# Designed miniproteins, single chains, part 52

Each design is a single chain, and the fold is of that chain. pLDDT is the mean over its residues in the fold that is shown.

## One batch from the design tools (miniprotein)

Design m1913
Fold by ESMFold2-Fast:
Structure m1913 (fold): chain A 92 residues (1-92)
Amino acid sequence: SLARAQELYRILQRAYETDPEFRALWERAAEEFERIVKENNLPKEEQVRLLAELLERLAEELRELGLPEEVAEALLEIAREMLRKMEEEKAK
């Protein structure tokens, strides 16, 4: 659902704008993603899997730090949806 995707984006955008700890963790995850993609020349499918893995890891880090569960749940839902869309694209 486009509406659900927009809701998830807004949850993450608010966290990024209002929580410096979330922002630092997000930026660290983004830098790690770019480094691994560049060093290994990963194809699109492997980039999607890597991004999903990093989002799941970020969600666990947020839970351990006691940040809002809503943000962790949003990251996990985005990871699952990305993997689902990749599998559907493969089946077509």
Scores: mean pLDDT 83

Design m1914
Fold by ESMFold2-Fast:
Structure m1914 (fold): chain A 55 residues (1-55)
Amino acid sequence: AVGELARQVAEEGRRLIAEHGTLDADGNLTLTPEARKRLKELGDRLIDAVEAEEA
């Protein structure tokens, strides 16, 4: 179900931010370009799954 996938995507996204995010001295979070790409792919996967269930 989409709800289960949404939970998995959210958990994986949090893990990516925690593992690949860098906090600078001013408290700004910076993600590597690869981590940003992975987060976008996770979001796209969720949208595709929602659209597939609506079709």
Scores: mean pLDDT 74

Design m1915
Fold by ESMFold2-Fast:
Structure m1915 (fold): chain A 85 residues (1-85)
Amino acid sequence: MLDELMKKAKETVEEAKKKLQELYDKKASEAEIEKVREETAEKLLEIYKEMKKAGAPKEKLQELETLATKLHLYANAIISELREE
């Protein structure tokens, strides 16, 4: 159901944020941060496709796009902090 797909998307983002925070705390490489970003983006894209096929209203698709954008910005912020820019 659509609500289950949205829940899965939110859980995917929360797990990704947790992993990114752990990588930040460990002073991990930019490559490790990028890998988490890429894997999470692929998972969110698959959920987006499933929601679209299920006939999700525009508002729900925009909510998922917003979650993906916020995660991308969060990963960028971590990379910037690790670079000490």
Scores: mean pLDDT 82

Design m1916
Fold by ESMFold2-Fast:
Structure m1916 (fold): chain A 82 residues (1-82)
Amino acid sequence: GEIIRKRIGDVEVIVDKEKGTVTIIHGDRRETFRIDPSNVPRGIGSVLRIIGLRLDAERNGDTNLAEGYDIALEYGMELLRL
């Protein structure tokens, strides 16, 4: 497994390909999304949740958080194909 870490200002995105998780850290908030390639419907549910949170971040003016969710969405979709 590979752990990928990306930073967008004060937001961190951590992708653990072995565990099938994407984690967003913004200040004191930490959100972990489980994307299981052996259960595609569940993984799709996680992707839809990330899309909703991205739209909410944009509405709240949290640009760095919205970019973090964009990265999480990209890797989440890649994990579903593993």
Scores: mean pLDDT 82

Design m1917
Fold by ESMFold2-Fast:
Structure m1917 (fold): chain A 65 residues (1-65)
Amino acid sequence: MQQQIEQSLQRARELLEKAVKEGKISKEDAERLLKTLEATQRERGRPLSDDAIKSAIDGVALVEK
């Protein structure tokens, strides 16, 4: 369980870094979103899928516009 959550968080970090480099979201929003994803995974006890992480990033990008 913990290892799967850690792997999911590592993947989230990679996707967030890519989104920041592409100008899709700000570094500040990426940092906040990463903390939210960490809290969500810990509270739910389940790792997030790549699709869920991408959807969260897209949601932040949409609100920033």
Scores: mean pLDDT 74

Design m1918
Fold by ESMFold2-Fast:
Structure m1918 (fold): chain A 104 residues (1-104)
Amino acid sequence: MEEAQKYLDIGNKLLSQGKYEEAIKYFDKAIELDPDNAQAWANLGRAYANLGDYDKALEYAEKAIELDPDNAQAWYTKARVYYNKGDLKKAEELLKKGVELENK
């Protein structure tokens, strides 16, 4: 939805500025407006990954994938979590999945 997309765009801009807690607030607004918005869940996972909360990052990335398996951002967040856990092979497989989805 257009309003959910505006909140996602604001959140993404804040995320790029390192304002992770503010970004989370806008992703929460997007989810409140549209709880089935896979992109909002994916971006929430990315924000938590940037805060180092890998458990929440994985939880929200998995939610995004359940809603939209083609969401490349969610696969990238999972890849990052597994890199930080030291599972490089799984991280590479997940990263490859994200790249394939972006090129679709």
Scores: mean pLDDT 86

Design m1919
Fold by ESMFold2-Fast:
Structure m1919 (fold): chain A 59 residues (1-59)
Amino acid sequence: GEELIKEAERLREEALRLGDGGGVAAAGMAIKYVKEHGDLEGARRGIEAARRLLEEARR
């Protein structure tokens, strides 16, 4: 749980620096899935989505 939150927070910070609103939203949802819902699989999907969006924003 904690490692997923740290990764999602890291991705959200990077997305904010790049102006990637989609990446910010995906990372924020991953944090919410862990903290509010206890849904680790939902969190993993949110992190995966944030990573994909961030890679596209870097191009």
Scores: mean pLDDT 81

Design m1920
Fold by ESMFold2-Fast:
Structure m1920 (fold): chain A 95 residues (1-95)
Amino acid sequence: SIEQWKEDAIRALEAFAERLKEVDPESAERLRELAERLREAKTKEELIEVLEEAIELLDEIIEKLKKSDDFELKLLALEIGGERYVFERKLELLK
């Protein structure tokens, strides 16, 4: 259950990074770092730490993308918001 969600979350973050690669390479790199940190998290405590950092980073990226005049980037902000919501729910279940 948690392992399956973790794999799905890693895949989602990597997909978001690819979509941002050319328009916001810094955010793309930060998303890839997050995916790697999720992959490396082995304990409940490590997972909680990464999830808290992830929520913070996703909030930053969402606010930046929402200010764009590009519809595709605004749509990406909504999709990232969905993943952020899942991270928040998982964090509540782990605590």
Scores: mean pLDDT 83

Design m1921
Fold by ESMFold2-Fast:
Structure m1921 (fold): chain A 104 residues (1-104)
Amino acid sequence: GLSDEEIALLREAAELVLEAARKLLEGKTEEAKALAEKAIELAEEALKVATTPEAERLAREILELARAVLEMAQKPWTPLDVNSAIGIILAAIGILLDIELLEA
């Protein structure tokens, strides 16, 4: 099972990814960038303290989503980015549900 520290880092990182993607959809690119950068830091810390393949996988998935948000925030926004941001939101929700099931 995951430790309380692993769960806390993964949950906070995934929640920050979710908020960052929402800020992108609102056109708040600087807020999205700041949230994505914090999510990257927490996901990298989660990866460093990960003791199981499951924790490592979740940390890497969150890190990739956070990097995707950061990339989208750094380039000109296009209508196709709406679908990408929605996809990131759904993926982050899925990760949060996986974390909840691991605590149960």
Scores: mean pLDDT 87

Design m1922
Fold by ESMFold2-Fast:
Structure m1922 (fold): chain A 63 residues (1-63)
Amino acid sequence: MSQIAEGALRAVEEAAKAGASDDGVGGLAARMLSLSHEKQEEYRKKSVEEIKKELRELAEYLS
């Protein structure tokens, strides 16, 4: 789980750096974490910074 969360965080950071939309970044993170449909919807509505914060917290918790 921690490696998946760290991988998702890096993928989100690279996608945001490349100019991906917030919807695209949120969808990518949710898919990498295999989140439920309802959680995927929440992630798509979040800003890139909120998504990165949640992924950092998840990676730290699982470390």
Scores: mean pLDDT 71

Design m1923
Fold by ESMFold2-Fast:
Order: C-alpha cells, then structure tokens, then sequence
Structure m1923 (fold): chain A 69 residues (1-69)
C-alpha cells in the first residue's frame, strides 16, 4: 500500500543519509521513533497515520541528505 511504499522510501533515504554522514544522532533518533510509530499505526489499521509518520521521517532524511551534498 501507499504507507508501506512511503516507509520503504523513508528507510532508503535515511540509509543514504547515514552513508554520507548527513544525519545527526538526534535526527537518527527522530527517524527511528517516527518509523516505529508508523509501523505501530499500520499494525493497528491506521494507514493514514502510518503514511503521515513515514512522510515526516522521509522529510527529515531528505533535508539531511541535501545538506550533506
């Protein structure tokens, strides 16, 4: 579904940002917490909340990646 695709995109982007050293300890924690909550929302059947949380995680990772180069 759309939420699962958003979570995959967020994970892939975060991995890229980690590889480039673009993520701070704080940003890594935020992404981890958002992805955990997104998974919990999906398991509860709240696909809309899961999608929103995954998109927020993606945004943090993408902004970090942009700053890293």
Amino acid sequence: GEAEEAMERAERTAAGAVARGGLSEEQLKQISELMKKAKEALEAGDEETALRLAEEAYRIAQESLKKAG
Scores: mean pLDDT 80

Design m1924
Fold by ESMFold2-Fast:
Structure m1924 (fold): chain A 71 residues (1-71)
Amino acid sequence: SGIQASKEEIERDLELMREALKRAKERGDEETAAIIEKELKNAEASKDGFEVEVWTALALAAYGAMLAIEK
């Protein structure tokens, strides 16, 4: 189950990061977009053997912050 869970988690993390990046760009927040883009690039380059939990936390935090500011 470890391999299956790891692959699914990586795919989900990449999707969350892409969504967060899209939101940052739509908002015009260049600093947040740059951070997410850098982390997304690193995650895509290093899918194997990286701490996917960190990527998920970053993506969710950034996405949530952008949604909170969107009012």
Scores: mean pLDDT 63

Design m1925
Fold by ESMFold2-Fast:
Structure m1925 (fold): chain A 55 residues (1-55)
Amino acid sequence: GAVPPETIEGVARAAGVAPEAVRRAVLAGDAAALARLLGISVEAAASLREGLLAG
């Protein structure tokens, strides 16, 4: 499913990274890549990704 642009923008803003980078990491399905990008644990990144994909 599509992830809302506003949600991706909010996450990117909070982490200080580009929205496109966050969207790419979420769509890649790699929790480790998302964790590295956001500076959080792999478990937290996996949970965040599930939330973003659920809508």
Scores: mean pLDDT 74

Design m1926
Fold by ESMFold2-Fast:
Structure m1926 (fold): chain A 61 residues (1-61)
Amino acid sequence: MLSPEERIELGKEAEKAYLEELKKKGLPLPQSILAWYDEKAKAVVIKITWQDGKVEIIRRK
């Protein structure tokens, strides 16, 4: 089972990885990004708010 500190680190790493993926593809950066480990989903959840106001939620296991 993941500790609270490990869950925070997973969220930060997921945010960093997703931003690097966007940079590598030459895509615009989102207005905001928030990632966390969701115990109910048993997955890292990434919430992206794009500059046009669209919200996208991605789950990575």
Scores: mean pLDDT 77

Design m1927
Fold by ESMFold2-Fast:
Structure m1927 (fold): chain A 116 residues (1-116)
Amino acid sequence: DAMKKAEEAAKKIKELLEKNGFKIVDVKVDDESVEIVAEAPESASIAEVIGVAIQAAMIAADAGIKGTVTIKTKDGVTITVELDPEKVGTITIRDEKTGKTNTANLRTNAPDLLDM
């Protein structure tokens, strides 16, 4: 059951984020993807937020589905990591005050590894 696999991945991602002090805002699951929106704790550095977001998206990829993890920070930065089942995708950093967006390619076979 593809939906059950996606629901199990979403549960694991939620547990990872909550363990690291992130607050879950929204969770969307279908049979091919999981999308999670969370808020970062004020104590987290941008590097820590990126690392946790990549680890979360990799849980979905390891389950064979697309993972989209969006983290909002209190200083108005939004970080979105998207990974396909092959662990290839993008990381997008948006400044909510200006609307300016920067996107980088992401390829990882290990947590926190970026292929630019």
Scores: mean pLDDT 81

Design m1928
Fold by ESMFold2-Fast:
Structure m1928 (fold): chain A 93 residues (1-93)
Amino acid sequence: KVDELLAEMEASTDPEKIRKLAEEAVKQAETLSPEDRLRVAIGLLRVAERHPELLPFIVPMALKLTDGLSTEEQMRVIGEILRAIGAEVERWL
């Protein structure tokens, strides 16, 4: 179910549509296992790498999904956030 939302976000080129799909994916992921929440958080950040204008919205959503995750899992999400931000910063250098 949530995988269908992630796939639709991957296929979309409309930032507003992606944002709405991300909000729905986060809402569904809140009731999922820690492993599935981690998977959704990483998926959202991968979409943000292609749509950096969505970073201000996606980063807080991804961080919300890390609540209750292990330190290692939280650090993995932080690594993906830094990767997405780094790609945006490089475009301005």
Scores: mean pLDDT 79

Design m1929
Fold by ESMFold2-Fast:
Structure m1929 (fold): chain A 67 residues (1-67)
Amino acid sequence: NAAVEEARKIAREVTARYRRLAEEQGLDSPEARAALTGEHGGEVAKRTFPLGQEILDAQDAADAAAA
């Protein structure tokens, strides 16, 4: 659970930053896009945690199943 909690913390921080930038500067801003598109979120999670790749893979699988 610790790795999942850390991944959630990172995801919340990235999401909060994206929402803040989107609210302040608009969804089309380069800053909002960079916060969301994985230049920060996905790469940070992958590099910071031993399970970072597994968390991202699980998220991708969940998104595919939801489609």
Scores: mean pLDDT 57

Design m1930
Fold by ESMFold2-Fast:
Structure m1930 (fold): chain A 64 residues (1-64)
Amino acid sequence: DIEEEFKKRLMEEVGFSEEAAEQILISLKEFGLTSREELEEAFETIKRVVANGRELREEQRARA
């Protein structure tokens, strides 16, 4: 159920689709990240990366 909680948080807190959240989870499992602590750390990292990427995308669009 840790995996289902993780997918739900990606969808609800970060705004990913169910399909995107599932792909992220699959990628994390491929890296061997399976414990609650590992997934929690990965979630915080993903949230930060997505926020930074979203900001860069908005900047690029504003400059176009």
Scores: mean pLDDT 74

Design m1931
Fold by ESMFold2-Fast:
Structure m1931 (fold): chain A 73 residues (1-73)
Amino acid sequence: SPIELLRKAAEALKKGDVDKAIEYLKKAREETKDEKLKERIEKVIEDVKKAAEEGKTDAALLLIIALINELER
């Protein structure tokens, strides 16, 4: 499930494992057949990488949580 993979990405970020979080986000994108959702996950991957490079891991985590909340509704 893409949502379950996004949750695993969030848990990885909570543990400080950025590489593992990105891996789970990429898997979520690959499981998704909706083209618009694939593009959104790809953008979140870029934004998470950028936030993590800037030491803003909490901001990166919030991006993933926001996407999960949108998909659960």
Scores: mean pLDDT 83

Design m1932
Fold by ESMFold2-Fast:
Formats: C-alpha cells, sequence, structure tokens
Structure m1932 (fold): chain A 83 residues (1-83)
C-alpha cells in the first residue's frame, strides 16, 4: 500500500477506537474522564500521523503509548462487567 493508504487506514482505526471509548463511558464501564484522556491521546496520535504523512518511529512510539492506555482501560471495563 502507499503511505497515503496506510495513513488513511490507521486514522480509520483511531476513529473506531474513539467510538469504542465513548460507548464504554456511556455504559459506565469506564469513567468519562478516563475516556476523555484516552481520546485525547488518540487525537494527538492522529495529528502526528497527519503531519508526518506516514507511520514513522515517533508515530509508532505514540501508538504504543495509546495502545498501553487502551489495554489498561479494557481491563477496567472487564472488571466492571464482572461486578
Amino acid sequence: MSDEEIVKAFKERIEGLKELLKKLAEQGLISEEEAKEAIKKLEELKKAVEEAGKIDEKTLEKAKEAEKKLKELGEIAKKKLAE
């Protein structure tokens, strides 16, 4: 794929994750504050990808940070579902 196609696919995945976070907050599985912080990190990542026009090392580092935060929120949501 071209860099443009890769960037577009990556941005679409970020939007999907933002929608998932909003739904988790609406269901009370995570707090609105937790969702807002994670969405802000995803917006920063999206902006970095748009500015770079490709997936570079800095973008991958930001993606790893966002992924770690999302994993933490996923565990919080699972715990609340089990309660």
Scores: mean pLDDT 77

Design m1933
Fold by ESMFold2-Fast:
Structure m1933 (fold): chain A 61 residues (1-61)
Amino acid sequence: SLEAEILRTLAYMYLALAKLSKDPEVRKELAKYAMQLADEIERLGDTVGAEEIKKEAEKLL
């Protein structure tokens, strides 16, 4: 769905910002936002996309 595509784009933007951040607290907070978006993507039926985002976010926590 278009909604899942938009949320996936936003999640990857948060992950990119987290990777760029030198502040560990900011990095963790951005990764948590990506995790929340992954949960919403999963509820919209994109389980694979959600799992990929969660794996990337976990590396930053």
Scores: mean pLDDT 86

Design m1934
Fold by ESMFold2-Fast:
Structure m1934 (fold): chain A 55 residues (1-55)
Amino acid sequence: SMEKTRKVLKLMQEAIENPSDENIEKFVEELKKLGFTDKQVEAAKNTLKYIKEKL
């Protein structure tokens, strides 16, 4: 849905702007609340950790 997409984009922006372990865990928790699967959440978490390691 459009509302779900908007929330995901906002969460991604917040996690990228401050990719702390706490913010990555907050992002994971919010994706689970929005109904994403464990596999989808793990993929997103790994992407954010990769970005953090490259900075």
Scores: mean pLDDT 78

Design m1935
Fold by ESMFold2-Fast:
Structure m1935 (fold): chain A 93 residues (1-93)
Amino acid sequence: LAEEGKKLFEQGLKLYQEGKYKEAGELFKKAGDLFLKAGDLKNAAIAYGMAGQAYYLAGKLEESIKLYKKALSLDPDYKAAKAGYEKATEQLA
């Protein structure tokens, strides 16, 4: 599960670098789900945070906010996810 999560996360990073933000966000979200199943809360938080950022760049603000909240529920001191959450909620409001 953790190994499968890492592979999807790496694929997501490649798509993210290509500007394919929606597809990258989908892979990061799936990676986060796999890390959660494996009990890897730290990597799950990072994956959900990256999914939030990817959805933000894809213009999917509501999905972005939800994923940042999920990342912060796993790692409350995840500063990048908190900053992303604040930025996405400000833009939606």
Scores: mean pLDDT 86

Design m1936
Fold by ESMFold2-Fast:
Structure m1936 (fold): chain A 102 residues (1-102)
Amino acid sequence: SLEEKYREALARGDLDKLPARISPETRERIDKLMEELGVSPEVREKIRALLDELNARGKGEIDLTPREAVILLLQMAVDRGESPEVIEALRKIVEALEREEA
């Protein structure tokens, strides 16, 4: 799957080879969802920074869906040992997006 290929690339440190891009529309959807879920301003700023890092490392060929982008961020946050508050916020966002796409 696309998610498995991204997980393999993350595990190898090959983020620069991901054909991944985060569109303004995807960013806006994630921002609105963080607000709706009551994510703190500090955690929201951290998640935005992680989105910027993921976007900067990607080759920009394929726009990630909000769900794909947040799943990649969650994997990156867990691998990097980010705070429990950041990890929990990302999990809640994934769950909300999965419910909307069901």
Scores: mean pLDDT 74

Design m1937
Fold by ESMFold2-Fast:
Structure m1937 (fold): chain A 61 residues (1-61)
Amino acid sequence: DVRAQVGLHDLREAIERFKDIPEIKELYEKGLEALEKGDVETAEEYARKARELAKKYGIET
């Protein structure tokens, strides 16, 4: 995904990557659920919140 919308693969990889940080994992899981329901806007919002939280934890995203 070079610059495209958040995809299912990206969210699944993020969930696995952040499995040890429940707060971040939960946000990506909510994003995946939204995307599976066709709600791209909500999925992107959750992914964005998760990335901001990851940055606060000092994790590169």
Scores: mean pLDDT 74

Design m1938
Fold by ESMFold2-Fast:
Structure m1938 (fold): chain A 60 residues (1-60)
Amino acid sequence: SAVEKLKELIKVVTNEEINDEEARKLLKKLEAGDLSDERLRKVLELLDISREQLLEILKK
């Protein structure tokens, strides 16, 4: 699921383990275009991808 993929990406990039509720909140922020969360920005920066590309990866 998108939640599980986002949890794994946050863990790999930030070395922080987040729960399903926190991952759902981050996913909603990402879908809304809210990139104020540093964890989302670090994922985008490390992968060198856009918000839209990250959403496509998470939905696959």
Scores: mean pLDDT 83

Design m1939
Fold by ESMFold2-Fast:
Structure m1939 (fold): chain A 58 residues (1-58)
Amino acid sequence: SSRRAEEERRKKFREEVTEGVRALIDAVAELLSKKGYSEEVPALKEEMLKKLEEEEKK
């Protein structure tokens, strides 16, 4: 197996996972807003996205 192809595939997989997590955070925020937690949702969404960005930078 090619090490470059394997490393690139792993990197792309991690990027896909990160995109999926961002989509999930957005979906959870929308769900909670519809449940009547619209005032608390912006702070929660910011906290989750901040943690995701911190993990990406490692």
Scores: mean pLDDT 79

Design m1940
Fold by ESMFold2-Fast:
Structure m1940 (fold): chain A 66 residues (1-66)
Amino acid sequence: APLPSDEEIRATLLIIQGAVAKNEKDYEEAAKYYREAASLLQDVDPETAKRFEELAKKYEELAKKA
């Protein structure tokens, strides 16, 4: 199995933080973590990066309506 990059490890930690924030309904914080994770994954896994960019936008919109 390929060794995960530093960017992948950092992104994974940010994704976990985003999931915790989402579970407590802190959508602004969740969006922040998912956006940072997407940024780190952009060159390593652009498909996964795009997915988390879309999730970040979704949670930012939810935070603005609260």
Scores: mean pLDDT 81

Design m1941
Fold by ESMFold2-Fast:
Structure m1941 (fold): chain A 63 residues (1-63)
Amino acid sequence: MKFLVITKDGSVVEVDSEDEESVREAAEKAGVSEEELKKAMEKAKESKKPVKLKSGAYVVPVE
């Protein structure tokens, strides 16, 4: 499933939840742990709404 990570500075990173490397890179850019990003992606998938990360970044479900 595809997500967008919007960082606090406005950078946009595409992430695929099935790609561990994609998730790792997106988490580093968002300033959160991989575990925190995975939990936020799951919440965004369930709610179909953006989820705010503790760093101030957002996770947006695309598909």
Scores: mean pLDDT 80

Design m1942
Fold by ESMFold2-Fast:
Structure m1942 (fold): chain A 60 residues (1-60)
Amino acid sequence: APIDEREVAESLVRMALSISLLAGDSDEELRETARRIGELTGLPEEEVDRLVEEALAERR
């Protein structure tokens, strides 16, 4: 797949995580949202999990 498609997928996951964090979603809700978007966009599970961990670390 082209690099640009992967970057778009990453941006969508990051955006969703930012929105969920702002909305006060739980850690589990953040993970579920990120996983769902990752599956829809073809982003690897390991990459999705990394983005979730980054978002949760900034929250703490």
Scores: mean pLDDT 76

Design m1943
Fold by ESMFold2-Fast:
Structure m1943 (fold): chain A 98 residues (1-98)
Amino acid sequence: APTVTVTAPASVAEGGTLTVTVTVTGDEEVTVVVTLSNKATGEVIGQQSATGIGTHTFTFTNLGAAGTYVVTARALKEVDGVPVIVAVATATVTVTAA
């Protein structure tokens, strides 16, 4: 079964750029969907995806409000014609006011 690991910096500056690295292991073709959400409000402020096993880098720009954000990486596989989440990982990032 595939596994997923998320690596993100502990903090980034408000208005800055967040770079997230997602590593997918296993022998199965999967699509990784990475979602960035504000922990306090639950607002999803960004989503990106990539396909395949290995290391993927995602860049989120224009981080506005200071606060705690959650990065969620989901590995999805098509099972019987239906997309299924087969692995999930999360990381937290603090956006600091300048």
Scores: mean pLDDT 81

Design m1944
Fold by ESMFold2-Fast:
Structure m1944 (fold): chain A 81 residues (1-81)
Amino acid sequence: TEIEVFIAPLEKSLEEALEELKPLGEVLLIRTVAEALLAAKRAIENEGKKVALVMPGEYREVAEESKKAIEKYLEEARKKK
């Protein structure tokens, strides 16, 4: 399962960013690390699905924390299987 976190550019509308990512699979707007982790957990439970997580540019720091949290969660999941 592949999970990608995107930060919407400040000069680009959030709607345009979401539309561009639709071909990648399920697109979810997130604003917290907890929402990112929940999305990652559900993506793993649904084998073969790709998930794109989009965060507004104002939440850049939260997006970086979300990426690290997702990577750690995926590593732990791989070690147990």
Scores: mean pLDDT 64

Design m1945
Fold by ESMFold2-Fast:
Structure m1945 (fold): chain A 72 residues (1-72)
Amino acid sequence: SDEDVDRIIAVGLEDVRRKAEELGVKLSEAEQYEIIAKKLRELAEKDKGESQKLLEEAAKRAEEIAKELEEK
């Protein structure tokens, strides 16, 4: 569902932001979503079940958001 996709992206954002802070790296919002999208696609490739489709949907949504942010 859309709610599940949004939750997966939100968790991914928290992880990316935490790691960026730990490393002292400043990431734009678009860069954060690009990193999440790539990570979700990698996870989808390793998943062999029903979760693969959900991860693919989440990756696509993150890619779309990153593109929208970059076009502003």
Scores: mean pLDDT 82

Design m1946
Fold by ESMFold2-Fast:
Structure m1946 (fold): chain A 59 residues (1-59)
Amino acid sequence: GMEELIERARELVERGRGLHPGIARAAEEAVKLAEQGDLERAERLIEGAETGVRIFEAM
């Protein structure tokens, strides 16, 4: 639900801050959108941020 989406986005903000400013920014925007009820757009930004984390954390 919305709470789970916000939690995922907040974790991505923390992870993104150490990897790339674009990841952190996308995750921060996702938190705002989820809190506003725009769950579809929030989910898209979360998916983009998660992809970015995977790319930058790859060994």
Scores: mean pLDDT 81

Design m1948
Fold by ESMFold2-Fast:
Structure m1948 (fold): chain A 73 residues (1-73)
Amino acid sequence: SEARELLLKAIGEIIRAIGLLLEGTEEAKKEAIESLEEAIELLEKAKSLADEEEQKELEKLIKLVEEKKKELE
């Protein structure tokens, strides 16, 4: 489904952010924040296309990603 494809893209952005954070540079940290922002947008789109039960799980994931992004800012 389209929602599943968006979720997989969001997971890819989260993995990319983790890799960038492991570099330990200020520039990589900035790019990691941008990847997390992209992940949040993709998860919000996935949520809009998901069923009610999937929406609850996606909302939890969005909140976790938002919290991690705030820790980096």
Scores: mean pLDDT 86

